# Designed miniproteins, single chains, continued (2): the designs that were tried, part 18

Each design is a single chain, and the fold is of that chain. pLDDT is the mean over its residues in the fold that is shown.

## One batch from the design tools (miniprotein)

Design m4597
Fold by ESMFold2-Fast:
Structure m4597 (fold): chain A 55 residues (1-55)
Amino acid sequence: MTAEEAVQELVRWVKENYPPDALVEVKGDPEDPNVLIVTITRPDGSVETREYRIE
C-alpha cells in the first residue's frame, strides 16, 4: 500500500466513524516511514490521535 492509498483509506474511515465536520490531519512519523500519525479534531474541539501502519 502506498502512503497516498493509506491516506485515502484513513479519510474514508474517518468519514464513516466521525461527524462530517471533523478535521483530519495526517503526518508521517519521523521515526518510522511506514507509520502515519492521524490527528482527528471533532466539531466540539476534542482531539484524538491514532497511528496507522502502511502495509
Scores: mean pLDDT 73

Design m4598
Fold by ESMFold2-Fast:
Structure m4598 (fold): chain A 80 residues (1-80)
Amino acid sequence: SSKLEEQVEKFKKDLEGAIEYLKKTVPEELYPELEKLEKEFLAKLEEVKKIEDEKKQEEGLLELTGEVEERLKKIVEKGE
């Protein structure tokens, strides 16, 4: 497997794991926001996978990771 394929798989696993963990800790009212975020970022990941330039694909994956962190933080803050 290419390094990028491994990074894509890791991103997917990390996202799925974060959503599963947060569903155990946030109020149930926030579950639709978590599920919407998961679907949105899985769709964005598919767009990143279409980038043929490996360097730009790595940059896209890094940007996507930062966006996930920021949006998960905002959902957690709503549950406080």
Scores: mean pLDDT 84

Design m4599
Fold by ESMFold2-Fast:
Structure m4599 (fold): chain A 85 residues (1-85)
Amino acid sequence: SLATEEEKKEKLLEEIDEFLERFGDEELAKELRELLEKSLDEAKKKLVLALLEKLGLPEELIEIARNSPTFEEFHRKAIELVRKE
């Protein structure tokens, strides 16, 4: 199935809302929403980096986030590491 640009933005907004609910960082959530209006890819990268920092994951995983070819692949790797800790 082909996701539209609007569907991708809606899904990322849901992920930002989940981030806010989990970590309570209202200021960062606002920044992520504002960034999403400018660039979907930049918003995804920032959300992923924020998740890694909040979870206290290794710097190596932060580097993987910066260089990940897809958000979905990165998200899967981050969840796997949280699950193992």
Scores: mean pLDDT 72

Design m4600
Fold by ESMFold2-Fast:
Structure m4600 (fold): chain A 63 residues (1-63)
Amino acid sequence: APVIEAVETGERGRAVPAGDGLASFRAGGHTWIVGRDTLAPGGTGKGVDTDTGAIMPVRTVGP
């Protein structure tokens, strides 16, 4: 599963499949949902906090 980085904090988490090409990851004590564009090698996108709906820029940094 790809490793996702929260760009603003530098925290990294392993993406866990969430169906339909979506994934979730943990960063900064929050669970974030990311789109399938982020899961591509070198992909960038936005993570959405599952509790607050806050949006954070994210990127894929590893396999």
Scores: mean pLDDT 76

Design m4601
Fold by ESMFold2-Fast:
Structure m4601 (fold): chain A 64 residues (1-64)
Amino acid sequence: MEIEVSERNGKYLATARTEAGTVVAVADTEEEAIAKARGGAEALLRDPSLAPEMEAIGELVRNS
């Protein structure tokens, strides 16, 4: 999987791209954002039916 990290307004946004879809996580530290995105991506790979929900959460995080 590929994980990209960016900082926005003192928060860290991590985007994990997998074969089953994309997961976005936000945290107060870069390490926590990466860990959350990786955990979400692993959950998505185990259950691809979570993809629409994880994409909706990512959209809300990006647009907030």
Scores: mean pLDDT 77

Design m4602
Fold by ESMFold2-Fast:
Structure m4602 (fold): chain A 88 residues (1-88)
Amino acid sequence: SGIASEELLAEERAVRERNTEPVLETYKKNKEKFEEGVKKAEEYLEKGRKEGKLEEGEKKAKEALIEGGLPEDVAEELARMGKKTAEV
């Protein structure tokens, strides 16, 4: 008996979700502001992807997330992750 490969993938996902708990607390406090920041960040990353300016898109996405109420370190990490997703 051991964890199957599919269950291992689910466990890895659960660990990542647990690590986003501080982000969820921030979301609960500033839901409307956070949603606007995320929307702007997604728009900046999409524009950066289309124009070949992903670095500029990441910078603007980070700024939008900070404006949305996220701490700078969390905003930087999420913008970086969004850039990586946009590269695919």
Scores: mean pLDDT 70

Design m4603
Fold by ESMFold2-Fast:
Structure m4603 (fold): chain A 96 residues (1-96)
Amino acid sequence: VSEEELIDQAVTLVTQIEQELPLLPVSKRRGYIELSLLPIAFEIAKYLRGKSQTERVEFLESVESALSENGVSPELINIFVSTVEGAIDFIEATTK
C-alpha cells in the first residue's frame, strides 16, 4: 500500500465519520469514533512500522493537512492521530 493510498483512505473514512457524528446521540459519538478509526489506524501503523521517526512525523503531518483541507474538525483530527500512535505502540509491543 502506498502513502498516497493510505492518505486517501484516511481522508475518505474520517470525512465520513465527521458527516455521521451529528446524526448520532452525543453519548454514542465517542464509541463510534474509536471503533470506526481502528481499522485504518492499524493499516497506517503497519505501514509506518519500518519507518524512521522523521518519516512517521512527516506522514502524520501530511494526513493532518489533508483532513483539515477536507473540513475535518481539529478535535477529530487529534483523536485520529492519537489512535494511529496508539496502534503503532500496540504493534511494536506485540512483535517481541
Scores: mean pLDDT 81

Design m4604
Fold by ESMFold2-Fast:
Structure m4604 (fold): chain A 59 residues (1-59)
Amino acid sequence: AMKEAIEAVLRAHGVELSKPASEMSTEELAQEVVKAINSLPDAQRDAFVADLNAVATAA
């Protein structure tokens, strides 16, 4: 599912969630994604965005 795919991308880039993405609201998960984008180094941010786009395209 989309939430689990987003969690996998976050985890692959060193971001851990306080609870499973499946237990988060869409708004909570979106806030975690935005926080990750703002906290990642520039080089890693590009890769993270590419991975998120790949998930969106595969869905």
Scores: mean pLDDT 76

Design m4605
Fold by ESMFold2-Fast:
Structure m4605 (fold): chain A 71 residues (1-71)
Amino acid sequence: SAPVIEIREVEDPEAAAEEEKARIEAEGGTVQSLESGVSTSKDGTKLKVATIVARGPDGTHRVLVFRQRIE
C-alpha cells in the first residue's frame, strides 16, 4: 500500500523525530531511517528538517517530516 506522509512544524525537528522514533519502536514498529539536516531554499531561507521512514506493527509504511524555519 502507499505510505502515509505527514508533515509537522515543530520547534526542534531532531528532538521531535527522536521522540517519535522511540514511540514507534515502543508500539512494535520499525524505524528504517532517520535523517536530519538543513535545507536552503532559493531565497536563502533555511529550514531544519528531520525525516523518519517507518513501518508500523501492522506493516503500514509512514513518512514523517519535522521542520522548523531558522531564518
Scores: mean pLDDT 80

Design m4606
Fold by ESMFold2-Fast:
Structure m4606 (fold): chain A 71 residues (1-71)
Amino acid sequence: GSHAEKAEEAAKKGDAVAAGRHGEAAVRDLAPQASDLDITKGGAGAAAYGGQGDGEKAREAVLRQARVAGG
């Protein structure tokens, strides 16, 4: 699966660290020109929702940040 899918799966399990790492990787893959700040924001969003066990919102946060970084 994609890093965005792995971020969702990790977040559903409450693994905030893994969700953040996969979230950062997903932003890098989806927006190769993303700044370090954009990548970090994607990871932070995924990790925050991972701490809540909310996989759907973790994935949405990553995909939203990738779109922002790509524009």
Scores: mean pLDDT 86

Design m4607
Fold by ESMFold2-Fast:
Structure m4607 (fold): chain A 91 residues (1-91)
Amino acid sequence: SRQRILDELEARLTAPVAELEASEPDFKVFARKARELVLEAFRELDAMELEVPVLEAVEEGDLEKAYEILLKYGDEEEAEDALKRAKEFVE
């Protein structure tokens, strides 16, 4: 469920994010690295909120929806690379 995934993300990310905030004074760099930590945690948790919805959107031909989901968890370059891989997987 969504709540279980959020609870596990909070448990896994609280300490790493706090350590990153303490060590990184540049907010833009902090925000980028924090997004990388979120993506890694989602990958470790079977990526059910990201991989499954992205693949379903790609299979339905809704590439805009797939890209919007990917942008929530990465930058534009990462979203484009992930979308390319998802398209190759379903083709």
Scores: mean pLDDT 70

Design m4608
Fold by ESMFold2-Fast:
Structure m4608 (fold): chain A 120 residues (1-120)
Amino acid sequence: SLEDVKAEALALLEQLREHLKLIKELSEKLNEENKEEVKKLIDEYEKKLKEAEEEIKNAETLEEILSVLEELLEFVQKAIEKIKELVEKNPDDEAMKEILHIFSLEALRIQRLIDYVKSV
């Protein structure tokens, strides 16, 4: 049902918000150049998660929820590309690699929920 899908989507957003806390902690360990770039990305991601939560709560169709999740996935995929570039420039930055791993797992989780929504 729409309400079941909303509950699953909101639960995912809550988990992504918890992971964002870990990403913020890891960002403190980055070199200053990487720290500034990642902080901007974190601020944009936090805003996107808040907007996604409101849009999912107000969604009246499965298609509206799907649209929100697809936009969120696109953001995370772009974040992964940017972080990969930063890792290539600073391969000894272990905290950056951990942030990349977290975003990669989040992309898989968002995709899984998208696939679930398309199946109902």
Scores: mean pLDDT 89

Design m4609
Fold by ESMFold2-Fast:
Parts: C-alpha cells; sequence; structure tokens
Structure m4609 (fold): chain A 78 residues (1-78)
C-alpha cells in the first residue's frame, strides 16, 4: 500500500527535510482513511474535530520522527 511505501521510505531516508515531507504524507493518508471510514458509517465529523484528530496523528508521527533522528545521530556519532 502507499502507506507501507511511505513507512519504508521513512526508515531508509537520512535527510531530515525528506523525513518531514514523508511524515506529512502519512498524516494526509490517515486523514483520507478516516474520511472514507466516516462515509461508510454514514456519519460526518465537524471540521474542528477533524483538526483535533489530525493534530493527534501529527504528534504521534513527530514522536516517531524524533526517535528516528536520534537513532541516526547515534549511528553517525558511533
Amino acid sequence: SELDELKNQLKNTKDEKKLKEIAKKIVELHMKDLEELLKRRGVSMPEDELKKVKELIEKSLQEILDKRIEALLKAFAG
């Protein structure tokens, strides 16, 4: 899937700018999946609630990104 391809790119990329771009694409795919799920359920989520969900996904990805950058720095230093 496109999400799995992006996750593999995240693991193989050493460029911080590219890592951030990949993370942004992952957020966009998760939001698209959420919208499709809501359509299947026949429900609509207010825009402010969708924004909160997006912020939570972004925070989770930032934690993954921070760990990835730390791992790269440790590998580069030792």
Scores: mean pLDDT 77

Design m4610
Fold by ESMFold2-Fast:
Structure m4610 (fold): chain A 97 residues (1-97)
Amino acid sequence: SPSVEEITRQIGLLLRAMGLLLDIELAIEKGASQEEIDALLRELAEVIREGIELAEKYGDQWTLEQAQAFAREGVELAKKAGASQEVIDELEELARK
């Protein structure tokens, strides 16, 4: 079972992923550079990967499903933004995890 500190870490990662999804949507809407959007998408992938690893470690099915849902949203935003296939593939892998 996770400690209170580990639960707090998992919640923090989910909130950070949600914030990054909002930042990516805003970046797309304001016409930010592809480099800026790709950087945000890569940061999203790293945060989601860490969240999945912690969820798998503790058998936290709910957090795993939320992280996978954020990865699917990231895939749709990456496609909308014309992100590199490498970034799309990374997010799709995380969505399947």
Scores: mean pLDDT 86

Design m4611
Fold by ESMFold2-Fast:
Structure m4611 (fold): chain A 101 residues (1-101)
Amino acid sequence: MEEVRELIEKAREALEKGDLEKAISYMTEAVEKVQELLDEAIAKGDKEKIDETLRYLREVGRIAQEALLKAEEKGYPEDLIKRIQEILDKVREMIEKAEKA
């Protein structure tokens, strides 16, 4: 869980500095780690851990939404916009899965 917090913090810092590629990279890595933790927590029926992964997913979703708005506003390449949208879609799917657990 601490490594997920660090990745989320690095993603936020990168976004604040305007480094969209770094922000996307850190968000992608955070989502991958959260997916592993969520799948394990659901398999074990660990409600507290499911709730913890939900908090991380919501934070990543918020950062990704900010990144999307900045990318669209500044006219960043379409491939970066698509990658952010893919992160948002994955986060939404994982939140739905966690809420049903």
Scores: mean pLDDT 85

Design m4612
Fold by ESMFold2-Fast:
Structure m4612 (fold): chain A 59 residues (1-59)
Amino acid sequence: ADPARVQAILDVFYSLPESARPAFLAYLERELAEGKAAGADPQRIADTEAAIRELRASL
């Protein structure tokens, strides 16, 4: 995964009000599932997956 892209996703998540963070995480998980199903860019998939993994580990 690209650390700069992972950090950008984390920065967006932590910039949100705490009440909005669960919805954003659900959005990322949906985007990951749709991207995998659609055969999206493997690097984009890896970046999103790494960000979700880090967010889940820190929660």
Scores: mean pLDDT 81

Design m4613
Fold by ESMFold2-Fast:
Structure m4613 (fold): chain A 90 residues (1-90)
Amino acid sequence: SEEEAERLGERYLETGDERLLLEALRAGRETMLAVASSPETREAMEELAARLPDVRSVRELLEMLLEARIKLSGDTSYLEEALEKIKAFA
């Protein structure tokens, strides 16, 4: 759920624990798919969702998201900010 994803994301910001961020993204998975407004965005989100169970680190996930956003000509600034925050906790 969105509420659970937000709570887990807040805990990640408090602790720097990458596992909490991965759980937040998994909790938001259905919402991510639901907000995909174009076929290209939906395909990218479905590919990401399929890989989520096998993702071992937040860095790996963010690299996949960056690749998807670059391919879709989307704004990557939020992903760059997320990477900087992860580096601050590492």
Scores: mean pLDDT 58

Design m4614
Fold by ESMFold2-Fast:
Structure m4614 (fold): chain A 86 residues (1-86)
Amino acid sequence: SEEIVKKLLEEAKKQMEKLGIDPKELAEALEEALRRYKEEGISPVEFMEEYGADPAVQLAATILTEAIKAGLSEEEIEEIIEKIKE
């Protein structure tokens, strides 16, 4: 839903500012996490475990987990990624 997309985007921007994460790095991590979830069936938690303590990867995994729990479509998740890049 539009409200959930907005909420996740606001939280992502807040965490990026708090942790000093580059929006491009977050967007790339989120794109890769979504790709691996779709193509390889790897959960966001498993993705995060493979990449260790990278803050962008951890935030991407958190965003994708919340999006999946909220029942967001792939198109809605892609909208979040594009707005992070802006």
Scores: mean pLDDT 83

Design m4615
Fold by ESMFold2-Fast:
Structure m4615 (fold): chain A 60 residues (1-60)
Amino acid sequence: AVGLYRAVKDYVAKSPDEATLPKGTVVEVVEEVDENWVRVRPAGGDDVYLVPKEVLERIE
């Protein structure tokens, strides 16, 4: 689901399309790409990036 999420663990980007997210980073999920991946906008950023759904927990 789209909404506000928090990184539950550190994630390091493995490609230019992915975001590096320190644990505790708040992101807006803007699109669900598939079962395993979402597009997120990190708080304070304008760009969207891919991250694994498994590193995120919904906070709304």
Scores: mean pLDDT 80

Design m4616
Fold by ESMFold2-Fast:
Structure m4616 (fold): chain A 92 residues (1-92)
Amino acid sequence: NEWNERLEAEYRELLAELQATLDKIVEEMKKAGAKNGEEFLALASKDPALSALIEAHRRLLALVREEAPLEEIEEAFREYLEAARAVKEAVA
């Protein structure tokens, strides 16, 4: 129905924004000389917004790996999206 089509369009738009933000972060870290994930984390720790995003991502992955309750995974995913938006605004 029309409502579902609108929701799908909104989700696609949000996912595209998140992907663009992540691509910018990766590009900036490569320019800063990060050659692997460990070096990326070391550089990100110097930026509060990037540090928060990395922490939210780690928490989300840990909960998924531990097969945590869906409620906890959904909360961690929401925090991850909010952290990604904060980085997008800080990098602008």
Scores: mean pLDDT 69

Design m4617
Fold by ESMFold2-Fast:
Structure m4617 (fold): chain A 64 residues (1-64)
Amino acid sequence: MLPVDKLTPRQLRVLELMAQGLSHREIGERLGISPATVGRYLKEAVETTGATLPTLIKQVQERL
């Protein structure tokens, strides 16, 4: 099981947009949430999976 498989649908969506090169502000605008909330989802994704943010982004990019 890859770390990315442990993500919630919301966390996965945030990481997919980040993998596409969007900033926290752009992701927030796209999803209707604040940039601070985007940062919180990314922090939760790292904490839940035990993987680093670059590792999660790479795994999401490989599945796109």
Scores: mean pLDDT 80

Design m4618
Fold by ESMFold2-Fast:
Structure m4618 (fold): chain A 94 residues (1-94)
Amino acid sequence: LIEGLENALKAVEEALKAIEEGDLEGAEISLTFAIMSLSIAKRYADEEVKKKIEEALELVAEALRAVQEGDLEKAKELVEEAAERLRELIEELK
């Protein structure tokens, strides 16, 4: 569970860097990997943690849509919020 969340956080941070560099393809790849990592982590989570993972998944999915629409400002905000929520969740589980 924790390893899956850490993998998702790393992918979200890589997506943020790609967005800042204007690398839309890199951002899409990293966000897609984050979605996969969160989906896997969700399968091993209890009900309370699962809800928090679902909230992070929604933010990452919305960020992916924003990247695809070319709205980098919105994508950056959503990715930053997702990263913050994932950091909080990982610290709660340690």
Scores: mean pLDDT 84

Design m4619
Fold by ESMFold2-Fast:
Structure m4619 (fold): chain A 80 residues (1-80)
Amino acid sequence: SELDELGEKVSEHVRRAVEAIKAGDIEAALKHAAEALEALADYLSPEKLEEYRARMEEAIRAKDIDRLTEIMVDAAVEAR
């Protein structure tokens, strides 16, 4: 389904962001997480998209993988 394809695309970008955090590449992590949010952009209000982007950037800069994963799950649920 379209939702299953969207979920797989988001999951792949999040996985790449997590790998970048583990490698210490914050710029790559921000890029991949932004790509995950871009996949959800048509399904979120501009206000919610900005909230999730800000929370995601904070988690990445803190190198908090668990928090990044929580934020992306919340964004995906909101997009449904």
Scores: mean pLDDT 81

Design m4620
Fold by ESMFold2-Fast:
Structure m4620 (fold): chain A 82 residues (1-82)
Amino acid sequence: SAAREQVIKLLEEAIREIEKGNYEKALKLIEEAIQIALKNGDYETAQLLELTKLRVEELLKEGNAEAAIEVIKATIKVIKEM
């Protein structure tokens, strides 16, 4: 769907922001992806993204940016297979 394509683009942008050290912007992009999924009635994608955001936030707080990026990549793969 167009909404899932937009979600994927926001998650890819979030990865780029983490690579730049812009962690707050990355988390905001994931939140924007959640809002798009909710507005589109895609509650399964929204729930997955909420869990992804919590895990990414924890990993970034621990200084593990590489693991945070891998979590987002795994989430993108799951959404593409839904």
Scores: mean pLDDT 92

Design m4621
Fold by ESMFold2-Fast:
Structure m4621 (fold): chain A 88 residues (1-88)
Amino acid sequence: SEMVEKIREVARRFAERLAEEAGIPKETADSFADAVIDQIEASGVTDPDEAAELIRKAAEKLSEMYPEHREGVLRAADEAVEELRKAA
């Protein structure tokens, strides 16, 4: 339960970094973060490594949509993954 809440917090910070630091439109950033949260809830993921893979998948997809922002998107994903590992 506590880990699921931590994963949600990390996903929301991921969206914030995508919008504020990577230049992704906030609506798109929020949509991708929500998709990650929805997948975690649907699959019952409580493992931070599995959550990290979902975040990386979302970042790869977003980098295909916004190739000009790829470096910022991947940096935001790396920061989110490190937050998840520190929480474990």
Scores: mean pLDDT 80

Design m4622
Fold by ESMFold2-Fast:
Structure m4622 (fold): chain A 72 residues (1-72)
Amino acid sequence: MDRERAISYSSLSILESGRSATELIGRRGGLPQAVVDEELARVDQGLELTRQSAEERLSRLEAERRARLEAL
């Protein structure tokens, strides 16, 4: 459980770094705010999907463990 959590946090941290990099690149390049907002929205959607996938995986592992304990 702690191992799965650590991996999930590491993955989210990498994606958050990507979001920060996208903001910095946009600001440095002088891109129109509309373009920056659209790119940030895409990055945020990717982060949300990854977070949901991590939560589903953890829920599956917890449900499997609980089922095994109740079968005892």
Scores: mean pLDDT 65

Design m4623
Fold by ESMFold2-Fast:
Structure m4623 (fold): chain A 72 residues (1-72)
Amino acid sequence: SVRERVEELARETEEAVRAAVAAGDYARAVRIAEEGAERLRREFGDTPFGREAARGLEAARELARRLLAAAE
């Protein structure tokens, strides 16, 4: 289903963001979250599931961006 595809893409992206953050690579975490959110908006933006998942990744990007700024 569309929901399952959205959940899988969001989960994989969130795992990749967490791995980058754990490695201290905040710049990579920002890029992964941005690319994931953009993909979700492009492919599933017409669905509430896609919009919610993209919003979650945008929040993760913002957090990673703040961590990057603090590390500079």
Scores: mean pLDDT 85

Design m4624
Fold by ESMFold2-Fast:
Structure m4624 (fold): chain A 75 residues (1-75)
Amino acid sequence: SSDTYAQNMMRGMQGQGRRLRQMRPYMTPQEQQDRMSQFRHRTQSYIDSMRSRGVPDSTIRSIQQMGNDTLSDMS
């Protein structure tokens, strides 16, 4: 269902954000840039998938904000 799908996408994004934060202190500036770029692309993929499956725009915006906040905290 769309609810289960949205929950799985959110969990995936949160897990990736947590891993990125944990690993950041051990990465070079180039590795940090590459990982942040990967996170941005993966988050956009999640958003596109949720949108195509009819997940409500309000839910999508909340998840998008979460991704943006994660990147902002690391920039």
Scores: mean pLDDT 79

Design m4625
Fold by ESMFold2-Fast:
Structure m4625 (fold): chain A 81 residues (1-81)
Amino acid sequence: GDELIKEAEEALEKGDYDRAFELVRQAIKAGNREKAAEVLSRLALKAYKDGDFEKAVEMIELARKYNPELAEKTIEEIQKL
């Protein structure tokens, strides 16, 4: 639910990307797909900057399923890094 999204955002701010990603996946199962895609986009950018390319790709692919337009914008931002 919304609580999972808030907890994921907190984990993201702390740099705990693994926790944030797991919470986002739980939020998707709970039906918060649009908000989850937004957090996934932010996570992908941060994971890419940290050099975790495999994780960044996984996050973008998941975001694309629920918000293709946002995923495309995120890819464009990553290409500029």
Scores: mean pLDDT 81

Design m4626
Fold by ESMFold2-Fast:
Structure m4626 (fold): chain A 90 residues (1-90)
Amino acid sequence: MAQLEADTREALRDLLEAVKWAIENIDSLTKEDLDRLWVLTLRAMLSDDPELKAAIHALMKALDEFEQGGSRENLLKALEEVRRAAERAI
């Protein structure tokens, strides 16, 4: 348990920092930035927190939709939900 808890906590901190940065830079996100967020989101899926898992799943969907020309507003909403859930889980 100790290693999984440490790895999950580190993944959540990395995701939280990336999400905060993405919210501040929503209008200047590159494909590379989106790919980085996707990788960090997948790593954070190791969390057993149901609210955080739901927020992460929503972010994954929003990232995929945004890459396909979807809503910036949906991505921003998903990022804010992950930020809130991750801050509570850490």
Scores: mean pLDDT 78

Design m4627
Fold by ESMFold2-Fast:
Structure m4627 (fold): chain A 80 residues (1-80)
Amino acid sequence: KKEEELEKLKKEYERDKLAMQIARDIVNAALNYMLEKAREEDPEKVAEVEQEIARSNDLFAEGEKQLEERYKKELEKIKK
């Protein structure tokens, strides 16, 4: 019973983690495109785009941490 709940939780976590990784890759591709455009057309915006890339990386890192913490918390509930 509990073992099946643990397997289900793990699969849901792996799915959510994969979805987060895909979203991160899409956002990174878009930001890199914006960085290249800024370098070519508006060099004054380069620093702003670089800051946006750093902020995006921080947000995804925090999101991954929260996802892992949620997974661990649910594991503790199932273990009783």
Scores: mean pLDDT 83

Design m4628
Fold by ESMFold2-Fast:
Structure m4628 (fold): chain A 86 residues (1-86)
Amino acid sequence: MITFLEMKAELLEDGTLRIEATFAATSDGAVRLIVELKSGKIVEKYGFLRAGETKTLTVEVPYEELKRAYAKTVTGEEIKKEAEVK
């Protein structure tokens, strides 16, 4: 099973927003951080976790272009969890 632990965002001095999503795994699986921009462009980052692993995925985008950011966990054929930046 993969658990979403945390998502945080930090505005950097140059106007870049750093978005981080942290996951913990009790079984092997894949995770994804998805950032949607106001232009309709999607930026994705994938990670693979092994049982007992904790991993953070990071995406940096211009803050003014951010529409939405969210994380998905995949175990087997199913998306198990989704969370958004608040």
Scores: mean pLDDT 73

Design m4629
Fold by ESMFold2-Fast:
Structure m4629 (fold): chain A 60 residues (1-60)
Amino acid sequence: SLAEEARRAAEAGDGRTAGELARRAVQSGHKEEVLAEGRRAALAGDSRAATALFESLRGA
């Protein structure tokens, strides 16, 4: 899914791609999936990736 790809991009340090993919997911009605992937990153200890995904939601 776009939300999962956004998380993977954020975990790889590619914040630009993560933001684009998260925005597309939200525009497609999958905002809850982006929130779930952000929580997943946070639970895995990747606060930077979680923050990037949550910030993408604020701009969408």
Scores: mean pLDDT 81

Design m4630
Fold by ESMFold2-Fast:
Structure m4630 (fold): chain A 87 residues (1-87)
Amino acid sequence: MFDELIKEAQKHAEEGTLAGVLEAIALLYEALSKDPDFATILSEINKISMKTESPELEQILRELDAKRLSVPETAEELRKEAKKLKS
């Protein structure tokens, strides 16, 4: 189920880095692909980002939203962005 993905997302968010936050959001979108309860997953995304005022994070999320990708593809793109920042 999605519980493990949510827990892993919380661990990544606790890193306090933009890469960690992007990885966390990617895991939540991956969870959404397995459980289409968007409201629950959106709540978890909001918790992770709620104190973060990051223009770079907002830009990445906007660009992905504009691409109109499927949920699994969005998760993959978010993971790629996180890896770029870590590299």
Scores: mean pLDDT 70

Design m4631
Fold by ESMFold2-Fast:
Structure m4631 (fold): chain A 92 residues (1-92)
Amino acid sequence: MVEEKIEEIREFVLEASKLPEDDPKKQAVLALVEEVTRAQGLAAREGASNEEAMALYGEALGVEISSLEEAEAVARERVEEMYERLKKIEAE
């Protein structure tokens, strides 16, 4: 389930934060977190309606979002993508 993957992502980021500053794994995890945080920050622009927030989120990700169903699908896909990228970093 998506909620289980979100919890694993949080745990993985927490564990990575304990690594030395020069560890490539820590740097990769922090870069991924920054990428995701930037996209979410654009969607939270002041005064944006739900439709405008979805459009901004889609723009930040390079995709077109025109409905709540599409926004949910993109959000789910992003959680899956982040989880897979973190698992790949863990395997290195």
Scores: mean pLDDT 65

